# Designed miniproteins, single chains, part 9

Each design is a single chain, and the fold is of that chain. pLDDT is the mean over its residues in the fold that is shown.

## One batch from the design tools (miniprotein)

Design m299
Fold by ESMFold2-Fast:
Structure m299 (fold): chain A 77 residues (1-77)
Amino acid sequence: MRELLEKEVEEFRKDEELQEEVKEAVENDESSNPNVEELRKRLKEAIKKGKEELVKELERIGEELLKKYEEQKKALE
C-alpha cells in the first residue's frame, strides 16, 4: 500500500494533469462517507496552500491510512 501510494504521488508530481484531476475530484466529489469527508477537508486545505502542499498532504494521508490498517490488523490479533 505505501509503495503504491508513493509511486502514485511521484507520478502526480510529474503529471500536472493528474494534479488537476485530483483537485477537481476533491472539490466536486460529494461522497457521504464520514472518513472520506474528513480526508476531503484536509485535501481542500492543502489545495489552498498550493500543489506542493497537496502532494505532501496526500503522502501524510497515505501514511495515516497505512497506520490505521496496521492498527486494525494488530487489534485482530
Scores: mean pLDDT 60

Design m300
Fold by ESMFold2-Fast:
Structure m300 (fold): chain A 80 residues (1-80)
Amino acid sequence: SLRALADRLEAAGEEARKQGNYEAAASLFERAGQLYEEAGDYKRAAESFEKAAQAYEDAGNLEKAERLREKAEELRRKAE
C-alpha cells in the first residue's frame, strides 16, 4: 500500500538523518510525504514534508526547505 511504502521511506529517512546523510534523508522524507499525500493522509504528509525541509536546511538547501515548509502548511490546512 502507499501508506506502508511511505512508512518505510520515512523510517529510512530517519536512519539517514541519524547517520548525517542529510541530502538522502531529505529525499526520503520528501518521497514519503508525496506518498502520504497520494493516500489522502494529509497530516502524515505534512509531517514528512516538515522533516524533509529540516533535512534540506541541514544540507544547506534553504530554498527547498522553505518550499517544503509552505507545502506542509497547505497540507495541514487540508487535514482539518
Scores: mean pLDDT 89

Design m301
Fold by ESMFold2-Fast:
Structure m301 (fold): chain A 68 residues (1-68)
Amino acid sequence: GPGLERVRALIEAGKTAEEIFRDSGLPAEERAKVLAAVLSPDPYEAIAQAVGISVEEVRRIRERLLAP
């Protein structure tokens, strides 16, 4: 939906995603994995397990990327 389009736009923009992820403290390699996972229709628990981060980190990143 519209949320996934926004995440794709942020990934393409690179710099805006980098600024958001700097706030979360994730390294660049992990940021790329999380951005790819956030585009997945899977629930937070499945994304967290696939990427190897916590459910709370997935939730925080999604809130940062999709919140106004």
Scores: mean pLDDT 58

Design m302
Fold by ESMFold2-Fast:
Structure m302 (fold): chain A 66 residues (1-66)
Amino acid sequence: MELEKKLEETIEKAKEAIRNKDADAMSEQAYKLKQLLEEMKKAGADKELIEKAEEEIKRATEADKA
């Protein structure tokens, strides 16, 4: 699934940004994750994928906000 592949790619980049403590990169990836979440909900994506995206958005947002 196209959205699932994009989600995995964005999650990897978000994890990399968190490891590097790059606040700008974390904010950028969180924004991309939010866009993907909206697209996934609109497309009727699997509930597990939606929950995974929400969790990763929370991680990126919490790390940036601290």
Scores: mean pLDDT 74

Design m303
Fold by ESMFold2-Fast:
Structure m303 (fold): chain A 69 residues (1-69)
Amino acid sequence: SEEAEKLYQQGMILMGKGEYEKAIELLEASLALDPTNYKAYFNLSRIYRDKLGDEEKAAEYLAKAQAAA
């Protein structure tokens, strides 16, 4: 949906600005509307691994990205 795409793009902009908590909220909101967006799962995995050090949550989102691809 157009709304899911807008949320995804805004989430990616915030990720680029280092606003990780708000980026996560927008990427999760995008996925609530479009659960097939593997790129949103992949980027959530990267934020949790590389920026927050949450390896368990990173692995969970990576598995979801692979299942949605």
Scores: mean pLDDT 87

Design m304
Fold by ESMFold2-Fast:
Structure m304 (fold): chain A 90 residues (1-90)
Amino acid sequence: AEVTLPPASQDATATVGFGADARPDTKVTVHFSKSGKTEEFTVSPDKPAYFVKVEAGDTVTVRVEGPDADAIQVTLTPWGSAPTVTATAR
């Protein structure tokens, strides 16, 4: 499964959350289009989320490969009180 969030209008935090049905040892890949950076995370049911810094103008793509049962939720929260953008990958 793959989800791409819209470009960040300002510096933001992307929260990669794991559902209760997420399988341990599943790798999640986060790609930053502007910087070309890629980060990998391992799903853990007892660790509810990872926080990733997103710079203004960057686009975040989250890819989950493997089990169809995995539920990964990605939320983009701009710094400050601006509205939150949320997307789900499975």
Scores: mean pLDDT 65

Design m306
Fold by ESMFold2-Fast:
Structure m306 (fold): chain A 76 residues (1-76)
Amino acid sequence: MIPYDEEEARQAVDAANGAIEKAKKALENGDFLTASRYLVAAYVLAVAARILGMNEQADEVIKKAREVGKELDEKL
């Protein structure tokens, strides 16, 4: 198995979850552009976390991002 930095992987997961929360907040405020930007950031960070070995946590982030994305699409 390729060694990964657990701290960096954890930081990526934390950053991705933070981006999702900011996307939800922006969506609640009707700021669809900011919500979209944070959703893209969450997906990129989740992919990084998966590459760094946190597959389960990355999948949970992607699931949450998809739920927020669906809400965004329904409001557009």
Scores: mean pLDDT 79

Design m307
Fold by ESMFold2-Fast:
Structure m307 (fold): chain A 118 residues (1-118)
Amino acid sequence: MGLAALLDDAAVRAFAYGARILAEEYAKRGDEETARRFREIAEELEAALRDGSPAGRARAAEAIARLVEEVGALARSPEEADAAGRLVTAMADAAPEEEIRAEVRAFVDAVERARAAE
């Protein structure tokens, strides 16, 4: 994928932050397995930012692809998919942390509501 060539440090930081908040929200809901996966992605993105090399950029792109895939896999309905898209866009655009946190909450709440509704 050409994603590695298009990554700005600001976007990588935004994806790392989003992954961290996703891990926190799923941990609060008792889903430690999902929380662990997002935590691992956040740690990989943070490590890639510290590295700063072309190899680090490639690892960041791979971690971002995994984050997008994991978020997409959790979305089962069009409403959940729309929330996932807004979250991914906010991170890709390096939106303020407050906006990313709000989109994470909206996404997790949409996923939880859909599952609770049976």
Scores: mean pLDDT 82

Design m308
Fold by ESMFold2-Fast:
Structure m308 (fold): chain A 61 residues (1-61)
Amino acid sequence: MSAEQEAKLLEAIKSGEIKNREDVEKLAEELGISVEEVEALLLRAVADGQIEPEVAAKLLG
């Protein structure tokens, strides 16, 4: 995915717009990316300390 798409996704998660797996799927469709690409970004964000592992687990379902 592009840096712009990554920034939008991370902002939506941090703002509380994305709360669960269904929200992730809807945003992925809106941005034109796969859910697998979102999952990869979430795992990287956890590794980078941007998101807690528990938050990523909730969003991944």
Scores: mean pLDDT 77

Design m309
Fold by ESMFold2-Fast:
Structure m309 (fold): chain A 60 residues (1-60)
Amino acid sequence: SKKELLIEALLDLADFLRKMGYSEEEVLEHVKKVARWLGDQFGLSEEEIEEIIEEVKKKI
């Protein structure tokens, strides 16, 4: 699904940012910003975007 693909992309982003030396707080802020931007482009609701962010947070 689009949600699953977005979650995987955000997890890859989080891994990349950690390897670049970003803190966990900075990683989460970047993940949230990208999730909201891409989720909006995909036509997802704010509630669906928040669910995606929580799923990514559980797997980080």
Scores: mean pLDDT 86

Design m310
Fold by ESMFold2-Fast:
Structure m310 (fold): chain A 92 residues (1-92)
Amino acid sequence: SEAEELLEEGAGYLAQGKYEEAIELYEKALELTPEENKELKAQILLGRAAAHLAAGELEKAREDIERALELAPDNPQVRERAELLLEEIEKA
């Protein structure tokens, strides 16, 4: 889907240190993702959280992590990534 393509493109921008561009792509991906696809929404939110964290926006990163866990609480990949990002916030 276009949302999945934007998720991958956003991850590429994040890897390049282009945090603002990554956030914009993740926001577009969220808009294109149906409400029923909670797993994909959670993955996109964790990508945006990582970009917010890299940009020093700790509160926004926390909000996205919490929302991702609400959407996909039993997904082991979502839980693992959320825990790693929360650990990084605690060290900041």
Scores: mean pLDDT 88

Design m311
Fold by ESMFold2-Fast:
Parts: sequence; structure tokens; C-alpha cells
Structure m311 (fold): chain A 55 residues (1-55)
Amino acid sequence: SDEILAEIAEEVGLSVEQVRLILYDTQAALRLYLSGEVTAEQINRARRLAKERGI
């Protein structure tokens, strides 16, 4: 799973830690979005790529 998270992170332009929060912690994902650290496009793309890779 860590390898897949790293691939997603590279594709969306985020850190592995940010991708992990987006996929597994809805409240943390919302906080990242509201602080401007992550865009809605990055969140949507990370979630789509995770689905395609089976996580």
C-alpha cells in the first residue's frame, strides 16, 4: 500500500502523508482543503487513482 500511495502522491503533486490523510481521514482531508494546502482537484484525483489501484 505504501508504494501505491507514493505513486498517487507523485501523480497528484502531494506528499505521501497528505495522500494518506485524504484517503483515510475525512476530517484531516477537509482541514487540508480549508487551509489551502490541497485543492479539490487534488483530493478528487487522489481518490479516483486509489479506486483504480484497488485501495
Scores: mean pLDDT 87

Design m312
Fold by ESMFold2-Fast:
Structure m312 (fold): chain A 68 residues (1-68)
Amino acid sequence: SNADKLRELYEEYSKDPRFEAELIGDDKLIITSKGSVEELVGLALRLIGDYPDLEVSLEGDTIIVRPK
């Protein structure tokens, strides 16, 4: 399910020292860069390619992921 996909992404990126991850309920994942916009853009592009059923938005230093 999309909720399971968001939880898996939260667990993965909360362990990555380049990022901070926050899961709001089961329907919104926020990933913030600790300073590297280039690494954040690279992550956003990977998520768009790998998860077509998820809505991925890049907003400044933050990626917002939601179910479609």
Scores: mean pLDDT 81

Design m313
Fold by ESMFold2-Fast:
Structure m313 (fold): chain A 66 residues (1-66)
Amino acid sequence: SMEEKRKKALEKIIETVKSLTPEQQEAFKKDLEERIERLKAAAEARGVRTPQLDEDIEFLKKLLEA
């Protein structure tokens, strides 16, 4: 299912990030934070919210929280 594929992708990305240097991990998290903020700002500006956008934001947030 799509949910299972997302969970496996998330796990693989987390494992990859954990293998990076602390400096690279910090840069990755900062980039994710900026991406999440930009997606939220774009959605607010358009006044349109889609389930796909919410799922994308949730995925990025889970990466950030790992």
Scores: mean pLDDT 75

Design m314
Fold by ESMFold2-Fast:
Structure m314 (fold): chain A 64 residues (1-64)
Amino acid sequence: EAGKLAAEVSARLAPVVAATRAEIDAQHPDLPGEERAGLLGQRVAPAAFEVADLTWKALELGKA
C-alpha cells in the first residue's frame, strides 16, 4: 500500500499538467520559462491538493 496515494495522484494530475502547460504555451508563447513555470504551478497547485484529498478518501473508503 505504501506509495499508492502518490502514484494515484501523479496519474490523475498528469493530463491536467499537460493540458495546463499547453494552454499557457498557446496564450503566452513569449513568456519566459520561469514565469511559465510559475503560472503552471499556481494553476495546478489547488487542483493537486484537491485531487490528493479525494484520492486519499477514495482509498480509505475502499479499504474501510
Scores: mean pLDDT 72

Design m315
Fold by ESMFold2-Fast:
Structure m315 (fold): chain A 55 residues (1-55)
Amino acid sequence: SMEELVKKIEELKKRRAEVSLKALDQFRAHYEERGELTEEMKKNFDKYKEILKKS
């Protein structure tokens, strides 16, 4: 069923998202430390973090 396929895709995304979330956190911290974290970047980091958490 579509639900079974979605579950398998979600599990694969979740495993990949774990690595991506760590990378995003490190990237954000890098820009924040340098005072280069713009409002647009904050929105994008927050948005992608939420997308990865939902996946």
Scores: mean pLDDT 77

Design m316
Fold by ESMFold2-Fast:
Structure m316 (fold): chain A 59 residues (1-59)
Amino acid sequence: MDEALELQKKASEYAKQGDFEKMRELSKQTAQLMVDSGLISPEDMDSTEEETIENARRS
């Protein structure tokens, strides 16, 4: 989903700016969007949220 990738890129940009609150918010939205699109199950949402936060921090 292009929308999930776009949110993930924005989260990485906020992480670079030191805005970790925005980064976490966008990472959570990315995980929710992936659940809504059927890419992951709701049970995997928490782990996906953690993974997207980790990826944003890594960038």
Scores: mean pLDDT 71

Design m317
Fold by ESMFold2-Fast:
Structure m317 (fold): chain A 60 residues (1-60)
Amino acid sequence: MDDLINEVLLAVSLIKHLLEQGYSLEEAIERAKENLRTLGLSDEQAEQVVEDALKLLGIE
């Protein structure tokens, strides 16, 4: 019942876009979390989604 796959892909896209715009990794992560929270995710869900997105981007 993991309905967060679309949110993970959105976070990947957002983080990649923000890094290409010159944001730091920390700033990109914070902005992605804020965006996910605006979509109705809890802080814990947003953190988990961003963590999974970073793994997909090859950032350990």
Scores: mean pLDDT 80

Design m318
Fold by ESMFold2-Fast:
Structure m318 (fold): chain A 62 residues (1-62)
Amino acid sequence: GDLEEAEKLLEEAKRLIEEGRYQEALKLAVQSSRLAVKAGNNEELAKEAEDVGALAAALGGS
């Protein structure tokens, strides 16, 4: 469902950060946050996705 898809996208975003692929990580983190909101589990998962996205954006100057 949307929650499971949001979680998978967040895990992939974290992996992309480890690989230095920050723009792709940001894109997936944004998608994860949107799906978490849609699934009704928006507070914890969406916040984590937003935090991962913010980290990816901050690191995206390599």
Scores: mean pLDDT 80

Design m319
Fold by ESMFold2-Fast:
Structure m319 (fold): chain A 98 residues (1-98)
Amino acid sequence: SAEKKRRELLELMLEVVARLTGLSPEELEELRRRLEEAPSIREALRIAVEHISRRLGISEIAAYILLLEEMARALFPEENSVEALLKLLELINELDKE
């Protein structure tokens, strides 16, 4: 269950990055590898944020907000934006406890 949820969250992260930045197939597979090799979801999130920041020419804080908002919206579409973000952060915390 936890492993499946981790894989689904990392795949969603990759989909959001690809949508925001327009990755080539080669770049998509390299980013997938880097996210899967990350020791935690928080570290995968940092990798994704750095990529978005560089690709779009925006701050890492702006990239972080964009990534979290898109992921939260996709995972919790029936929630308001604040509740969706809180649920996403809770999920990340729970999965990273191990």
Scores: mean pLDDT 86

Design m320
Fold by ESMFold2-Fast:
Structure m320 (fold): chain A 55 residues (1-55)
Amino acid sequence: MSKEELVEEALRLVEAGHSAEEFERIREGLRKNLESMPKEELEKVIETLKTAWSL
């Protein structure tokens, strides 16, 4: 996945764990924070979120 795809995937996973109202309040700040992360750190965040929210 490209870095942009990783940012979108991480946002999608965070959204799944939050209410729509809470997510909308943090979405822009979270996007900027994720965009500042190295690709390898984003991949670790995504794996952690998948483990936390999935089966």
Scores: mean pLDDT 75

Design m321
Fold by ESMFold2-Fast:
Structure m321 (fold): chain A 68 residues (1-68)
Amino acid sequence: PEEAARLRQEAADERARVSAEGIKLYTEAHKASPEEAKKLTEEADKFIQEGSARVNALRARAEALEAA
């Protein structure tokens, strides 16, 4: 179905975006002072965790549509 294909594409796009932004956040953390690096790493970890949850939700919705 078109809707499932769209959700799968959205999940793929979101995963790629989250990965790219996560790499940038970790790179900025590496360039920062030790105190700022800790904060930036925690923010990067949270960003990746939240992004992964969004990707999983989109994929689950697509799978539900395909199963119906």
Scores: mean pLDDT 82

Design m322
Fold by ESMFold2-Fast:
Structure m322 (fold): chain A 90 residues (1-90)
Amino acid sequence: SLVERARELIEKAREALDKGDLETALKYLDEALKVVEELIRQGRLEEARRFAEEILELAKEVLAKAETLEQILRAIGVILRAIGLLFELE
């Protein structure tokens, strides 16, 4: 299911972040955002909102730990995409 896939990807992003692997964390957050977009298309708006909020929080944590310009820009990209989806869900 999409809900199980989103939860799995968010958990993997959390685990990567906790290990200091920001590149892997950003990869899983990008994949999780794609699942959130699919949840929106299927009308699963409550789940989409909750996951988008969780992705936003994790992306902010990645930004706080980012050491390279590339990591900073990628984290900002995830943050902006998550915010955009949350506006769509209002």
Scores: mean pLDDT 89

Design m323
Fold by ESMFold2-Fast:
Structure m323 (fold): chain A 66 residues (1-66)
Amino acid sequence: TMAKDVERAKKLGEEFEKLALEAGYPEDRAKKLGKAYEDHVLTGIKTGLPVPEPKTVIKMLQASPN
């Protein structure tokens, strides 16, 4: 169901925002990262493409800081 997919993506985005905050990102950046992850999860559901776990994405971001 589309509503369940949206709810799942939102929860994963909120989890990602929390992990980004715990990793030391400022609140505005963490919110943007969480929203981007939510959108990525929704795209993955629609296209059938795998989405990396939140912890994996945070590690990738930390490995390539600007």
Scores: mean pLDDT 79

Design m324
Fold by ESMFold2-Fast:
Structure m324 (fold): chain A 71 residues (1-71)
Amino acid sequence: AAATALDPAKLEELLAALRAMDEAIKQGLEAEKAARAAFEKELAAKFSRREIELAIKRFVEEQLKALLEAL
């Protein structure tokens, strides 16, 4: 039944599962932040500032063109 009351042992089991899910989500966000920082570091190490600026400019131009085409 959709609204069946849980016994205390089953409630604790579900709470443990929910806490584990919340932890997994938090770990995923931390991993994404770390990966982004590593990527920025790698980009700066492998490319000159000029190359990075040109790539950013090109990317922005492509995004603006796509937006303009959509309008």
Scores: mean pLDDT 69

Design m325
Fold by ESMFold2-Fast:
Structure m325 (fold): chain A 55 residues (1-55)
Amino acid sequence: SPEEQARAEARRELQRATRERQEELEADPSLSPDQKVVALTEETRRLAAELQARL
């Protein structure tokens, strides 16, 4: 259905945006390895919350 296609597109967009954010965090020279682990974990939680809220 168009609604299912819209949800699939929204899911892919959220995953793409999260991946871009994770790449930026991994490449950030101002963050220590420990800070990067925390930030990446937070991005993963945010993606899970967004998927639950929207889908």
Scores: mean pLDDT 80

Design m326
Fold by ESMFold2-Fast:
Structure m326 (fold): chain A 68 residues (1-68)
Amino acid sequence: MVPLEVAIAQAALTLRDLRPSLSEEEFEELKRTYAREIARVHGLPEEEVLRRLDEFLSLPEEELIKLA
């Protein structure tokens, strides 16, 4: 199983890469999909993972790469 921190960092990097090619609605849907899948795999509430994912999305790309 991928560690929680690594899973969130990888999701954040993927979301950043895809953001320019997505509408705001598509971006939010994809973000929720990643949060839901990570929450399911790690046995956490979706809202907790979503909050942490939003926190990671605010980090510099360099920091996310180190975590992934």
Scores: mean pLDDT 83

Design m327
Fold by ESMFold2-Fast:
Structure m327 (fold): chain A 64 residues (1-64)
Amino acid sequence: KEVAERLAKAFRDQALAAESMGDKETAERYRKLAEEMESGKMTPLAERIVRARDGGLAAARALA
């Protein structure tokens, strides 16, 4: 819910950053993830990010 909304915003911010660097492929990928989070649809990648977020920053680093 709240986490999904925050992730969607983060993905949009990442898409804008990638677009400003000329990386249209990465920008489109992040825009798609943001749309899926807003619609309540989950991808395997988005699901992993949600779990890492709930586990905290240290756990997220360990999963990399």
Scores: mean pLDDT 66

Design m328
Fold by ESMFold2-Fast:
Structure m328 (fold): chain A 79 residues (1-79)
Amino acid sequence: SDLSRQFVSDMSLEGSRHARQGNGEEAYRSSLRSSQLSQSNPGVPQEVSRLSQQGAEHARQGNFEEAYRYSLQSSRLSS
């Protein structure tokens, strides 16, 4: 349970780092993975999945500042 939450948190944090660097593809993939893992883990609040999904969507659109904020918030909530 805790390991799964940490992994979700780490992936969202990875997404936020890539977004800060302007690496939209990696930011999208990392945040999407975090969202998918959150959805399959009942121990992770649904809000974590929503925030990671928003981060991924903004990264895909090139909105790197918003992608950073959503992915960072998801990481903080899942840790």
Scores: mean pLDDT 84

Design m329
Fold by ESMFold2-Fast:
Structure m329 (fold): chain A 76 residues (1-76)
Amino acid sequence: SIDELIEKLNSEDEKVVNEAAIQLINLGRDELEKIKEKLLASESVIGQGIANLLLGKPVVLVGDRELLQAILALLK
């Protein structure tokens, strides 16, 4: 579920975070209105960064460089 994916963004395992972020971005392309509201309400910096990227707003994500590159590549 979307809520489970958002929870995974707070994982200590960067690979789990990366996979959850990719799935949320792909879902956000299809169901933007449902995903963006939940991500913006999230306490996750990564989650809010994903929401801003899906909204076409500039964003600086603090965290893993490879995750940032993967997110940017998926949105292009």
Scores: mean pLDDT 66

Design m330
Fold by ESMFold2-Fast:
Structure m330 (fold): chain A 72 residues (1-72)
Amino acid sequence: STLYLLGVPVSEEAIDAAAEALRAAGAVHVRREGNTVLGVFESREKAEAARAAVGALPGVDTAATGIAELPA
């Protein structure tokens, strides 16, 4: 099965809120890489819902937020 990576560039102040939003949206893993929060999802549908949820937060760079397929 394919996993999906959601990468969310954020301001420093938004890191915790973005990570929480990804966990609430069902991310199986969440990690921080600098000013980017990364969530791993079991389905594209969950990743798309998480993108919509995190895009509503202040401090999120919605134009640079994206989903990529990961080999399982």
Scores: mean pLDDT 85

Design m331
Fold by ESMFold2-Fast:
Structure m331 (fold): chain A 63 residues (1-63)
Amino acid sequence: SEELRKKAEELLEKAVEHLKNGDYQTALRLAQEAAVLAYKAKDYELFNRAMELIVEAVRKLRE
């Protein structure tokens, strides 16, 4: 649905900002929420972007 896609975009944008600010835990949570909503919206490009951000946030948390 369009509403789910829009919410996923907003969550992903916030996740990117938190990642830039070094808040990797919040970035991970927001990216995970964005991935779920993107998948439900069948927006697989947005889902893939959210998954990439999850991988990046996890990598930073393991450093």
Scores: mean pLDDT 89

Design m332
Fold by ESMFold2-Fast:
Structure m332 (fold): chain A 115 residues (1-115)
Amino acid sequence: MKVEARFRGVSDREFELEIEVEVDGKKAKLRIRVTQGDGEVRVEYEYEADTPEQLKALKDIAEEVEARIRAGQPVDVEEVLRKFLEKAAGLDPETAEKVVQEIMERLRAEVRAAG
């Protein structure tokens, strides 16, 4: 299994999240970018995967994130990562939780290193 995740953000309302996984030779990738200016919110996302089931899961995740942002609600990055790993990558909940925690520890370390 190969997993790569990147997060760059100034808040739960202005960020860029990218996650890619390869499990059993099947790839899934999700990129979400949220920007704000002059009272407007812009949500852009792209997703790609090797199966229709993965594509549907990615679409559902991206649309949920967009709906939360447009409603002025915070986005829980850990929950987005968990849903991605469980629904798009097909990992069992226990394995997905372990991978989420490893990703979150790495992302928190990168934020601290950046200042």
Scores: mean pLDDT 77

Design m333
Fold by ESMFold2-Fast:
Order: sequence, then C-alpha cells, then structure tokens
Structure m333 (fold): chain A 67 residues (1-67)
Amino acid sequence: RAALEAELEALVARLEAALAAGDEAAFAEALAALSDFLVTAAEEHPELREWLHERAGEVQAWLRAHL
C-alpha cells in the first residue's frame, strides 16, 4: 500500500508540474501514466479497489477544479 501511495503521489506531482509548466505533451503523458497505474493497480490488487476508487475520485475532482 505505501509503495502504491508513493507511486500515485509521484504521478499526481508529474501532472501538476506539467499543468504549471503549460506543457500539453507532458500533461497528456502524465494523465495516461496515471490512468494506466490506476487500472493496473486495481487489477493486481483487487483488495485495494475501494481505496483506488477513492483516489481516482480525488484526481477527477482536482482535474475538474483546474480544467
């Protein structure tokens, strides 16, 4: 879990940095990487699906606030 939380935080930080820099390509890559991470983590760790769903909801709320 802690390793997944660290990976998620790193991916969100990449997304925030790309948005702050106005780098559309980096933003698209970070968003794709975050999406792939959430899908893969949910498939590999079904016991964490509820936690992953909550994190995905937080990311969606952040995207709605900034896009």
Scores: mean pLDDT 75

Design m334
Fold by ESMFold2-Fast:
Structure m334 (fold): chain A 80 residues (1-80)
Amino acid sequence: SLEEAIRLTQEAIDYIQDALKNPEKAEENIAKALELVKKAAALTGDDSIVDGVKEAIKIGLEVALEMLQRLKEQLEKLLS
């Protein structure tokens, strides 16, 4: 469901925020965030979201955070 995709995206945001605050756990938190993004992408039918987030992570965690926040806003607009 769209509501489930929004919840999964928020959980991914929380993991990326934790990775930014705790660099020693960044690898673990990034892996968990990507798993949640894959689940959200499957619910929306758009697997390109996963590749986009992976590329954003390569640029920087702040870029990945911004991308996930924009994705959540788009999903919330679809629910409205």
Scores: mean pLDDT 86

Design m335
Fold by ESMFold2-Fast:
Structure m335 (fold): chain A 70 residues (1-70)
Amino acid sequence: MTPLEKLLEKILEAIDNGDFDAARQLAYGLAEYLESQGKTEEAKAIREAIDNGDKQKLKEIVKKMLEEVR
């Protein structure tokens, strides 16, 4: 399992547990990582979901990324 896959799974786990503060903190780290890899649109989408408190949108983005890395 890659470090990215582990991070994505931890974000989903935090959301499912109702711990949005933990999910938000992990998702900021994910956004910074994606931006460093040139994935600026994906990083922006994550930041927008966090800023809006949109748990469903964040979960959707993370699930899609998890499918792409598996």
Scores: mean pLDDT 82

Design m336
Fold by ESMFold2-Fast:
Structure m336 (fold): chain A 61 residues (1-61)
Amino acid sequence: SARVEEIKARADARVAAGEPAEAVVKWMHEEAEKLEDEEERSEVIRLAEQIAAEVAAREAA
């Protein structure tokens, strides 16, 4: 959980700094692959999907 929280905080900070959401999502997938806990990996992937959905919503608007 602490590792997931760290990844989330860094992802949120990167998005807030204006980095492309697609680049942040790719980085999150790379971090998820380093996680050995299935639950932590699934949570990071879900957070990445939320960021991807935000990008899709912007394209639809």
Scores: mean pLDDT 80

